Designed miniproteins, single chains, continued (2). Designs and how they scored, part 59

Each design is a single chain, and the fold is of that chain. pLDDT is the mean over its residues in the fold that is shown.

## One batch from the design tools (miniprotein)

Design m6036
Fold by ESMFold2-Fast:
Structure m6036 (fold): chain A 79 residues (1-79)
Amino acid sequence: MTGDEDIARLKAMTPEERGRFFSEAALELAEAVLDVMTKKENERIKKTDNPEEQEAMKKQVDADTARLRAHIQAERERL
C-alpha cells in the first residue's frame, strides 16, 4: 500500500513541509499519468491501418503532450 512510509514521513514534517510535499507529489503524479497516457495513445496509433493518418495522429499526441508538460512545468515553477 502506498501509505505507511509516506504517512510516517508526513507526521514528522512541519505543516509547511507537508504542503510542499503534497504539491510536489501531485505534480510528479501528473507527469507519471501523462507518460502512461502518451504510451497508451501511441499503442492505439500503431493499430491504425492508414500510415498518413497514423503520422498525423502521432504529431497531434506529441503536440498535446508538449502542451501538458509545459503546463506541469509552469505549476512546478510556481511552487
Scores: mean pLDDT 77

Design m6037
Fold by ESMFold2-Fast:
Structure m6037 (fold): chain A 89 residues (1-89)
Amino acid sequence: SEYEKYLSEEELKEAEFLRKVLNDKEYFESLPVSVQIAAKLRLIGWELEAEIAEKRGDLETALRYYAKLALIFPDDEEVRKKLEEIKAK
C-alpha cells in the first residue's frame, strides 16, 4: 500500500476494517448495532483529528489521519486532494 510509509501495521488494519464496514452496506447492516455506532464514531474522531492537526500545523499527524481517511474512502477526491496538499508542505 502507498500509505504504509505513513501508517503502522495496526493503523492500516484499522483503516482497512473501517473501509469495509463503511463502504459495504450489506456487511455494515450485518454487524451488531454497537459495532455500527463504534465505526461511525471512529470515522468522526479521525476526521476531527485530521482537521485539528492541520490547523495546528502538525503536518505529520495531519498526514497520518488524512491517509487513514483516504484508505477508508479511496474514491473521495476531496480527501485525496487534502492528503496531496499536506504531502506538498
Scores: mean pLDDT 83

Design m6038
Fold by ESMFold2-Fast:
Structure m6038 (fold): chain A 77 residues (1-77)
Amino acid sequence: MGLSKEALGLITEVEMELIKGAVYLAIGDREAALEAYREALRLAEEAVEKLKESDPEAAAIAQNIAEAARAAIEELE
């Protein structure tokens, strides 16, 4: 069991945007944090669409990240 190379790339991009959001929030830049979380949500939803048929485990990870990003966006709005 393991993620495909494509899935790893997509999930890594989503995770990087979540990390950016968390860092911006920690330093008090709520606007930059919100933009990063919105980008993470967008990338996570794209990852789910691309991976749901070929790599359902990776798609599930991306879906969980999308839910986390959405929760962060709702908390900041």
Scores: mean pLDDT 82

Design m6039
Fold by ESMFold2-Fast:
Formats: structure tokens, C-alpha cells, sequence
Structure m6039 (fold): chain A 56 residues (1-56)
């Protein structure tokens, strides 16, 4: 799913030492690069960020 893809990007960014905010922005940019609208990208990345934070 789109949220699972965003979650993967966020986790990989955090593993590389980026902040959660930087990881979120990378996920949004990644989804936009795949052709999703800005609103769809933000919605998916927000849900993914919430899931990552809940598991920390």
C-alpha cells in the first residue's frame, strides 16, 4: 500500500540518522516522484509517520 511504501522510506531515513521531520519530507517527495498528488503524498506520509512513532 501507499502507506507501507511511505513507512519503509521513513524507517530507512531514520536508520541513516535523519530526523523524523526530514524522514517525513523524504517520504512525501518520494511519493510525488512516483506520480501521486501532493495531498495523497502528505496523507500517506502522515499515516506512515504516526505508525513509526507508535512503534518507537
Amino acid sequence: SLVEEAEKIIREALEKGLTLDQAFLLAVDYLKSKGYSINEAIKAAREARKRVEEKL
Scores: mean pLDDT 85

Design m6040
Fold by ESMFold2-Fast:
Structure m6040 (fold): chain A 95 residues (1-95)
Amino acid sequence: SSEEEQKIKEFEKKAKEYVKEQEELYQQLLSQGVHPGLARRLVLNQLLDDLRKEMEKLGFPEERIDQVLEAFVQSHLVDLLSFEEAVQKAIDVLK
């Protein structure tokens, strides 16, 4: 529906902004001497929380939120895609 398409577009825009912010934070943490494994865990956990909250705010049902976040985690941790590539795969679940 046009309402669903609008929600997907709004989520895509915000999700890409969150990815960029967390990638920038990751580089800042590394430059400050934070252990790479800790920095990665912190930005991943924050990104997942930001994505969930945005989808909740946009009115997506919990089942759809879980599918999108599962696709993101699978793409990033199993398929070893970047946050940018993983978020695109997650958004594609909504299409």
Scores: mean pLDDT 88

Design m6041
Fold by ESMFold2-Fast:
Structure m6041 (fold): chain A 77 residues (1-77)
Amino acid sequence: ADLSDDQRAELEAEIIERARAAAVDGKITEAELRAITDEVLDERAPDASEAQREAVIQSVLGILELPSSGLTILPTA
């Protein structure tokens, strides 16, 4: 089943929180962000399709103003 807008927003918020906690010197790679996304989805939406997982990661990349590939700096909490 497709993720609801509310469920997607909750997943995005959780991924961003975990990404900030995992960031070394406020830096995170797309690979690390994808790994965090997979962990969150495995815990909260294990039946999510590959396309749904990709949609979530692309949304999070947009929120964090990250390019679709590469390294960015996250604000330290």
Scores: mean pLDDT 70

Design m6042
Fold by ESMFold2-Fast:
Structure m6042 (fold): chain A 103 residues (1-103)
Amino acid sequence: DAAAARRARLEAIARRLGLPSAEEAERRRAAAERVLAVAADPSATPEELARAVAEAFRLMGIGFDVPEEEFVAAITEEDLATVVAVARAVLDAVAAAEAALAA
């Protein structure tokens, strides 16, 4: 009951602040999963990972005023490594939460 009430309250606050709807949140989650899938593919090139990141930003409603090719050329290996590290941390957190719920 307390957890459900807290969730409903946070959803109402998010709606008032103009934050993503549940549908937009699901779309962003799918975008993140796509980036992680490309990062996990040993045959994927850095350019393919950079394109997946650009597509993920578009799905999240973040527009670029530059062509995708310029974004791919500008993004550094350090930027890509940071995205992969963040994605790994998210996967570790999900696995830890699932294990805690299963215990």
Scores: mean pLDDT 67

Design m6043
Fold by ESMFold2-Fast:
Structure m6043 (fold): chain A 66 residues (1-66)
Amino acid sequence: NAEEAAKKARELAKKGNIGGAVYWASQVADLEKAEDDIFRALVYANMGLYEEAGEILEKAAVEHAK
């Protein structure tokens, strides 16, 4: 379900696996609605802010679930 995939995305982001995190978020999120949040998460991850990136991806996956 969306919550389980969102938790998985957050866990992977915290470990620095941003590609895996985005993959799991994208499996349940409506990508058109989540696009800005996913982009923001990638920016945070590129800055080394993996915990914050994970929180953004978890929230996006739940709030914009398809």
Scores: mean pLDDT 81

Design m6044
Fold by ESMFold2-Fast:
Structure m6044 (fold): chain A 91 residues (1-91)
Amino acid sequence: SVLEEAEEVARELEPLVEEAVEAFRAMPEEEQRAILEEARAAAADLPEPLRTAHGVFVATLRALRAAGAPEERLAEFERLGRRLLELLRRL
């Protein structure tokens, strides 16, 4: 089912999100604010739950990039995150 596939993709994303949260917490306040503002702007016109999911996607990607995550790691997150967003749109 779409829900089961979404749960599987979410489990694959969990370590990447945890890495991003650790990186985000270590950042200067100004950088944290910039990431959150970009995430809110990117998701502003979307309905829930897509708004929250897309905001988290943007914030996670920016936090990983700011922390210097390798390009392959960023590509993996983007692939999985876009897949999760696609599945959530189908629910």
Scores: mean pLDDT 83

Design m6045
Fold by ESMFold2-Fast:
Structure m6045 (fold): chain A 105 residues (1-105)
Amino acid sequence: SADEALVEAALAAAPELVAAVRRMLEEAGLTVEEALELARALRAGDAAARERYAALSPAAKAFVEFVRETLERGVAATRAGDAEALARVTQVAAAMIRVERELAA
């Protein structure tokens, strides 16, 4: 299943990626879900999302940008049929989920 694939990818995530994601999440003050919703709304050109983004701390802005760039890489990889790039995007998503669960524990 997709959930099982994400769990396996999270367990296999490179230590350097996990450490970088942990730092971003600790400093951002946003959940992964909140950052994803804001990143999607920004991609859709939502004016309210732009106002919310402008009011965020520098750390929160950096996290939303990281999520937005990850989504854009996923779209580009899908369009190109690039399985290796899709695997990289999956690793980044899995690392975010893993770190959020560890910080919530």
Scores: mean pLDDT 80

Design m6046
Fold by ESMFold2-Fast:
Structure m6046 (fold): chain A 82 residues (1-82)
Amino acid sequence: AVGEFLELLLKNIHELTYISTHQQLAKMEEQGIDARALEKVKGQKDKVNELEGIGKLKETSKAAIESSLTAKRLLAQLEAAL
């Protein structure tokens, strides 16, 4: 799920790399997740692939969270911590 992906980015923004994110997405695909759910995850994977380094992943994470009403508070807390 997209929410789970965003939580992973927030929790480990300093340690989460392209490789780690791609490994998580690949593992989900192997588990035979529903096609519709896979399409949402694929969208996030494509965005991650367009980024370079942890800094840009952090920026994309912020933008992705902003698109989610349930994650709006996490964005504010992230900015307060930074």
Scores: mean pLDDT 49

Design m6047
Fold by ESMFold2-Fast:
Structure m6047 (fold): chain A 85 residues (1-85)
Amino acid sequence: SKEDDIKKLINNLMLTASIRYGLDIIDLTGKSVDEQMEILRERYPELVPIVEEGIERILNGEDFQDVWLLAFKKYEEMLRQQELS
């Protein structure tokens, strides 16, 4: 479902960020999309624009794999730019 794809997008990006920074993995099990977005805004505000764009793409019927690959690429580019600053 689109809701499951949205939750998967949020979880995958937050997991990627947690691994990258050596932080504890945040358990999103049983949480609504709104609750997951609240946690995202608090813990990884830099991911919010990437997730919001991905949500719009999922809601527009785009394939999840395409949405995920684009979101991951944007996140990697953001991290690369931060390392050069």
Scores: mean pLDDT 82

Design m6048
Fold by ESMFold2-Fast:
Structure m6048 (fold): chain A 60 residues (1-60)
Amino acid sequence: DADALYARIARREIEEFLRENADVPREELIAHLERMLAGLEAKGYRGAAAVVREYLARLR
């Protein structure tokens, strides 16, 4: 299932990004995830987009 695969990849990438950027301002982290969301939505990766939205909701 491609949607499930891309969702797992997105979750891993976001978790790694947040770990590596723990000292970065929240606003900059949100901007990065919003850019990622736009790209995934444009490609139709629904599962991955849902994962990004989950993290955005937690950071907002």
Scores: mean pLDDT 85

Design m6049
Fold by ESMFold2-Fast:
Structure m6049 (fold): chain A 87 residues (1-87)
Amino acid sequence: PLSDEAKAELRRLRAEIAAATTREEVAALGRQMLSLVRAQETDPATLAAADAAERALERMVADGASVDTMKLAVGIAVQEILRMSEA
């Protein structure tokens, strides 16, 4: 399970993603979120969700997805990971 410190950091990253205005900022923040989850989580389902989110993020970066699309996708991924860590 994620620590309270990790959950606080994920919420902070989510707020920064909501405020981000460039694709580069969203990608960097998304990668920070995924690194944090991998460093602290041991649940296979949550790690699988993080791996799926990473593949989706890297595909969006490669495909030139809009900032709004990337922000929505990363925001949903953070919310899902936080929900899973509470189960």
Scores: mean pLDDT 81

Design m6050
Fold by ESMFold2-Fast:
Structure m6050 (fold): chain A 63 residues (1-63)
Amino acid sequence: SMEEVADRVLARLAARTPEQLREAYRKANPDSDFPEPDPERGLLGGEIALAKERGEPVQKLPT
């Protein structure tokens, strides 16, 4: 059924970005300390940008 397909897509999407998952979890929690997740931080390149901001050395991307 279509509901099963949607469920699988949602599960996969949620697992894609652990940062987004954590933000959603915190928002659902009574302590929702964090505001809405920043799309740039949670989306592609967010991990690299975050590491750079923290001053962490980033390995060269595989070509």
Scores: mean pLDDT 53

Design m6051
Fold by ESMFold2-Fast:
Structure m6051 (fold): chain A 79 residues (1-79)
Amino acid sequence: MAEIEAVIAEMAEAVDARDARALAEAIARLHALAAGLEAGSPARLAAAPAYRAVMERLNATADEAFIAALEAAVRELEA
């Protein structure tokens, strides 16, 4: 679905901007969208390469401070 692809694009922008809050919010939205879909759904399969690319980008560029900020933002969203 174009909506899942849009959220993955938002995640990529947040990673590039090092915006931990925006990334946490985009991840929460992606999880909410994915919760309504089976693991093998065409929409999830079509989005998988883009999601993988964003995760590889995050792993390559994230330092310890950014990961700590992301974990704090996720915790705040869950409160």
Scores: mean pLDDT 73

Design m6052
Fold by ESMFold2-Fast:
Structure m6052 (fold): chain A 88 residues (1-88)
Amino acid sequence: ELEAAVRTMTEILAERQGLSPAEREALLAQRLAEARALVDLVRAGMPADEIAQAARQYRAWAERLRELGEEPALVEAFRTMARELERA
């Protein structure tokens, strides 16, 4: 679920920026590494309040994207990130 959410966010944003397939792959690899590092940090014992704060931030971004009329898939990807952090 985490990888699918990161992929969806990266593909939509990269397409809007007109990135080449190679640039999209590089950006996806970077974003997946960042997301994985965050999940590993959570699993290593990140305090519950910090996890809750990070999850709230992703939900706030999702709501802002929804208000701006962004694609439903992009909004849901940010919501999925919040849920995955809370489950880790």
Scores: mean pLDDT 76

Design m6053
Fold by ESMFold2-Fast:
Structure m6053 (fold): chain A 84 residues (1-84)
Amino acid sequence: MRRRFQEEVEKLRNTVERFKKGQASADELKAVIESLKKVLKERGDSPTNQSMIGVLEHIIQELEQGNDQVALREAEDFLNFWES
């Protein structure tokens, strides 16, 4: 199994926590999400991967619009879905 997807999910979790504490920028959070999207695209074109990519793209759009609180909630929901 490819460890890279799990490593990118862990990076997202850590960056979200740092962002909540004002220790990470919106640009850093976007970069981590873009990296995770790239890994998902490399894994294939499954409905699950497409759904996950769509959620991540929406989070990026919210960050680009300055809706940091909406983006943060959506990122936490994504992480909770993965863990739960």
Scores: mean pLDDT 80

Design m6054
Fold by ESMFold2-Fast:
Structure m6054 (fold): chain A 110 residues (1-110)
Amino acid sequence: SVLEKARKLVEELKKVLDDTAQRMMELARNGASEEEIRKVADEGKKKIEEILKELEPYFRKLSKEEQEKLRNEILEHMDRILEATKDPTVQKLLQEIKEFVEKRLEEMLS
């Protein structure tokens, strides 16, 4: 179903978010510069954008209730990652990724 395909892409999105956050945290723990950590964040944003582009045609076919549930699931997942993050530089960059994802999801609803 359309919903099953959308859910699969949302799970792929969550995995990319988790992997990106983990890589950023590992760099921060090893004393990497903000610029080095930002490069990983930017690579993550590119992968996220690719998944969101694949998601868009399925997402548009969902009911407004289903769209809102998936949007909330993604944003709640981001909030959990942010709560688990202790490094202020990584937290700041993850917040930028959250804002990027939120904006893209809003554009998909228009």
Scores: mean pLDDT 89

Design m6055
Fold by ESMFold2-Fast:
Structure m6055 (fold): chain A 93 residues (1-93)
Amino acid sequence: MTLEEEILSIAERIKQLLREKGVPDDLLAEADNLIDVLKQTLPRLTPEQREEVYRILRDALEKLEKAQSTEEIRAVLGEARDRITAIIQREAD
């Protein structure tokens, strides 16, 4: 499996975990949007940026597995999204 495939696999696992935890539809939509953004941007990122995205998503998955409230889930997902967006914006500059 390539690093790109592993990143997408982790993102899909995050979405599945959110479904299992019964989160609101807005959080599921946020996860779907993140997956779509990753599918479009990953091929244009450097190997270093892909590894950074991988670490962010891996950390988010571990935190989400331990999260006990919708507020904790929202905070973790928001932090991961913001960090990934910063990497993508850095590529555009």
Scores: mean pLDDT 82

Design m6056
Fold by ESMFold2-Fast:
Structure m6056 (fold): chain A 102 residues (1-102)
Amino acid sequence: LEEELERLAREAGLDPELAREIARLAVEAGVSLEELETVLRAALGDEEARRRLAEELGIPVSVLEGFLEGARTAAEIAGLARGEELADVVRLLLEALAARRA
């Protein structure tokens, strides 16, 4: 499972170190391969994935979209690389999913 999650994160554009961190966090959060794929696709701009993730989080899609746009703007202001921005967003979304289940 962890190796499969790491592969998905790398395919989404994360470097090996960030991909390994995200895979470990996903395992700790009890996130499935399908759920991580949805989180990664949502972070990358997939409207269908954003709708599904918002439903799982129990928030409106507009709130999730506002968060993702805000994170993008903050990363640009901070001068973060695309991979670092993606990893930060994915980490926050995984934490939100875990908190929703706790």
Scores: mean pLDDT 77

Design m6057
Fold by ESMFold2-Fast:
Structure m6057 (fold): chain A 94 residues (1-94)
Amino acid sequence: GEEVARQVVDRAEKLVREKGLSIYEALKQAAEEAGATFEVLHYDEEADSVIGYLETPEGTYGVFAFRIDVPNVDGSPYSVVTLLFGPVEKPEKP
């Protein structure tokens, strides 16, 4: 069961391709729409790449996502790669 995490990732990739949002903005919006939380650890604006935690009711997942300027088969001028890890244990906050 990682249905919510996969739903967030799929939605974010569509937002990047269809609306031209950054991967960071797309993941934030998709998580909020799904009742999940995306916590950014690092965002590289030049590469449009992000590393963070996706907290869902099913568990916490590590996310690494980035844009590549390679045309997608759906006709979009670029593609998005998302790597989803977990479920993982999030480190306890001090």
Scores: mean pLDDT 76

Design m6058
Fold by ESMFold2-Fast:
Structure m6058 (fold): chain A 65 residues (1-65)
Amino acid sequence: SEAEELTKKAEELKKKGDYDGALRLAAQALSIDPQNEKAADLAEEVWPKASPEVRAALRAEADAR
């Protein structure tokens, strides 16, 4: 599924140290499949390591829904 593919890409970005990219893709996966535990766990793990700008953008996107 699209959510599974996004989650796999997010995991790859995390392994490369791209926490901003990993968080954005994990959040996108959750917007498609809110019950995706892998994406949820990944988002929680990388959240404190991501930039304030990415966190603010994702909060704004979530608030719009």
Scores: mean pLDDT 82

Design m6059
Fold by ESMFold2-Fast:
Structure m6059 (fold): chain A 60 residues (1-60)
Amino acid sequence: MKATVISEEKIDPEEAKKLGVRIISSLEPGLTGIFDKAENALQAAKILKEMGYEVSLLEK
């Protein structure tokens, strides 16, 4: 199952790189990251929320 992390705010790409998060910046407003496993998406979303970003997790 694929999982997508959607941010309502622009995520700092340097911080995302440190987390190993691949961001696809194709939405206005917001950024998306696509993960092969939901566990990886949940971990990334938790870290991004701790950094002060508003993010949501969409599971497919």
Scores: mean pLDDT 55

Design m6060
Fold by ESMFold2-Fast:
Structure m6060 (fold): chain A 65 residues (1-65)
Amino acid sequence: SAVIRLVAEHDISPEELELIRRGLELLRAGRGEEGIALMKQAGVYAENAEEAERKAERILAVVES
């Protein structure tokens, strides 16, 4: 998948990484629409809040390893 490829290649800019972190924070705060929109700005597309949160957590787990 595109998420696994992005994570495996570490092809994420510092600006995109900050958007993903902020997006996950918004998703966890129950601000799903805002979180999804912010992640979309980082090139991470999701159909719903649950998918967006899962994708963000996977990306951050690899980058922070």
Scores: mean pLDDT 75

Design m6061
Fold by ESMFold2-Fast:
Structure m6061 (fold): chain A 64 residues (1-64)
Amino acid sequence: GVDFVAALLVREGGLPREVARELAERAAKATTDEQIEEVARELSRHTGMSLEAARALVLLGRQE
């Protein structure tokens, strides 16, 4: 869910809570492959995590 992804981005990615929550909300609303890819690229850029890990977080955010 959004809260889980936001908490993970703060803990693992070192993001401010507001930025983490915004990205988690965008991940939850990503329904197309293109939208998922866009959010994953932004997560990777902000946190330094791999695109594969970022895409997995987007999908986890969307399941809730």
Scores: mean pLDDT 76

Design m6062
Fold by ESMFold2-Fast:
Structure m6062 (fold): chain A 87 residues (1-87)
Amino acid sequence: MPTADEVLALLREAVRNSDQAAWAAVRAWFDSLSPEQQARLDAALAEAGKLHSEASSLPPEEAERAIREANARLRATLEEIHAQHLA
């Protein structure tokens, strides 16, 4: 099983570069989760996508901050889901 850090790295790459292979890997992991975990992660991914889109209209300094906040939020959600999945 990938670690939360490995999944976050794939999500960061997918969001930043629109990497189709990274999104496919994330999708496969997502499909292995329970419906409740999937709903939580889906909400986090939707929020990350929204923040990435909004960041494109911000000055570079603010865009970098917004992306870091989105990544931190995703990490927290991934760690929580990963802990529940292993329990």
Scores: mean pLDDT 70

Design m6063
Fold by ESMFold2-Fast:
Structure m6063 (fold): chain A 98 residues (1-98)
Amino acid sequence: NREEAFRIAETVLLGIGAAIAAVEGNSDKALELLQRMKEAGATDEEIADAVGSGLGILLNLGVPREQVRKAAELIAKHAEQLGLTNVAKRAREIADEL
């Protein structure tokens, strides 16, 4: 469905944005973008995939492993506060691999 495809695309872009904000240490922006994805009706699993993809893209673009690890830890903390258990789990798994 076209509407569902657009929602998934928006979630991917917001997830990449959350990963970028977290890497920059912008805690407030990372939390805001996670909240926006949740409010837009994205599932915990869709948000986890979007954020995980964002962190992976940043690693592949040469962002230092320690910065991505700290970003993943920040995302996990905010995800836990928002009740996004799959997002928190995915972010912690990424941090543990770095």
Scores: mean pLDDT 87

Design m6064
Fold by ESMFold2-Fast:
Order: C-alpha cells, then sequence, then structure tokens
Structure m6064 (fold): chain A 61 residues (1-61)
C-alpha cells in the first residue's frame, strides 16, 4: 500500500541522485520518523535535484 510505495520512491531517489549509504540511511530514518508520504518524497527529490552540490546536501543530512 502507501508504505511500500514510499519505500520504493526513496530507493529511486537514492539511485537517481547517487546518495551515499550514510545519506540514504539518514533519509530513510527521517521518512520513518515523520511518516512522510509520496508528496513529501517528491518535494525532497525536487530539493536534491535543484541542489548545486549533492555532496554538500548529503553532509547536511
Amino acid sequence: MTDADVERAVDELVRRHGLSPDAAAELRDTVRRFKMDLDDIERIDTVIDRAPDNRAFARAL
């Protein structure tokens, strides 16, 4: 249902932006803590896509 769809969306976001294992773990923990839905994951994807440096973003997590 929604939880499985959110997990797949997070995995796709991690793959598309080449997030480190540490950044991916922090993102997944944040999604679980705040009960994020697909709209929230889409907003995060947009923020990462517009970031000038994905490495700087990963360190901010």
Scores: mean pLDDT 70

Design m6065
Fold by ESMFold2-Fast:
Structure m6065 (fold): chain A 109 residues (1-109)
Amino acid sequence: GLQKAEVVDPEFLQRVKENAQAIVTLLKDSDGDVNLVKKTKAFTDLDVEIGVLDIERAVGHPLYEKRFKNAAYVIAEVLKEEKDPVVKSAFLEVLGEIDQELAKAVAKV
């Protein structure tokens, strides 16, 4: 299971949470249309936030592991609130288009 890490950068985590929630809502409204959701601002905003983690990983940033685990945990908590397995599956596909390792980490929670 995903281990809880020490919380770092709560403002970053709040933005990740809000964009993840928006993506879940858009998937519910579109009956799981991944291609439609990929054209939305919520998708682009989440992609930008997670892109910062990719840079941190590439440069060996000391907070990368904690920030990655915190992001995965927050996204997994958002996904747990959804009951529709089609929406859950579509969300993991959307997340995988942003970051495959993050999608795998979220799915293991």
Scores: mean pLDDT 85

Design m6066
Fold by ESMFold2-Fast:
Structure m6066 (fold): chain A 65 residues (1-65)
Amino acid sequence: SVENVNKLTAAALIAISMGSKVKKIYDSGEIELEESDDPEESKRTREAAKYLEEVFGVKVTIVKP
């Protein structure tokens, strides 16, 4: 549905604004964020994943590049 697409798109844009790299968005409502070898980027990506799960109720997975 358009509402689900808008929610996933908004969540992905928020993740990007928090310094995360979005690798893939699935129709199932799951978002994949890209893993970083930089400790500070890795920390920001984990914080983004937690925020998206808590605020948007989406499933977030951190995956390799």
Scores: mean pLDDT 80

Design m6067
Fold by ESMFold2-Fast:
Structure m6067 (fold): chain A 82 residues (1-82)
Amino acid sequence: MAEEVRRLGQEAVDRFNELAEKAEKLGHKDLAEEIRRIADEVRTAFDRLAQANTLTPEQIERLRKALDRVIETLEAEIEKAS
């Protein structure tokens, strides 16, 4: 499970960094900086979760779905703000 948690964390960090790049290119520099801070917090949180290794497969799946919703919502809002 630790490997799945680390992978989920890395995927989330990568996606947040892609959103930050997109926001910056669209002129939303302050938003891009906020998203990068969130990416750093996500990295730290997932590293700690992987180290603890207490999450069940069901909890990992729910967390993945929650992250997908947050990222999709943020991406849509960035596009609307353009």
Scores: mean pLDDT 82

Design m6068
Fold by ESMFold2-Fast:
Structure m6068 (fold): chain A 76 residues (1-76)
Amino acid sequence: SADDRRREEILRRIDEVTERVNELEQQGIAQKDSTLMHQAIHIASKVVLAQIFLRLGDLETAERLIREAEREIEQA
């Protein structure tokens, strides 16, 4: 269904963003860059919220949160 396809797309995006957040965190650790570490933590919190809203069936909120996380990674 369209709803199932939408859920799968959100899950795929969550996984991709999670990988990028982990990379950003590792960069922050390697460079001893507290700004990168703070950015990684902030983005990670949005990913966790997106997962929660996805489980609750709130696809609109989950999509908004993951879109915000994607934007913040591109700006980091």
Scores: mean pLDDT 88

Design m6069
Fold by ESMFold2-Fast:
Structure m6069 (fold): chain A 68 residues (1-68)
Amino acid sequence: MVDELEKKLLEAVLAGKTEEALEYLRKLMEVADELRAEIAVGMAMIAASVFGDRELLDAIQEEYERLK
């Protein structure tokens, strides 16, 4: 379920759980269409940025670039 993966990705980001966030990002990139995945990743990066978690922001960006 793409909606459940989007929710879990955002929850992991808000909790600062980098490994879990990257796991859900990978699963999302596998099953979601390109536009939906891009929107979800963008929202996750915005959330990490707003909460000042630079390491998590960089990790999400790097993993997303790797999975393109």
Scores: mean pLDDT 80

Design m6070
Fold by ESMFold2-Fast:
Structure m6070 (fold): chain A 66 residues (1-66)
Amino acid sequence: GAAARKAAAEETRKYLLEAGVPERQAEGVAKLIEQGFSGEQVEQMALAQGLPEELARKAGELADKG
């Protein structure tokens, strides 16, 4: 549901910020998760935004847990 997606988005945002991703990019990825994109879609979009492969994959994994 929306609450679970919001929780997953916030967890992903914090993870990316702690990993050194700029706030604007971290927020962009979190917003995709809140909008209900799948983990695979979130990973592909994060890669397109210039995130490292390992961080994009982690964001996708966190999205699928919401």
Scores: mean pLDDT 83

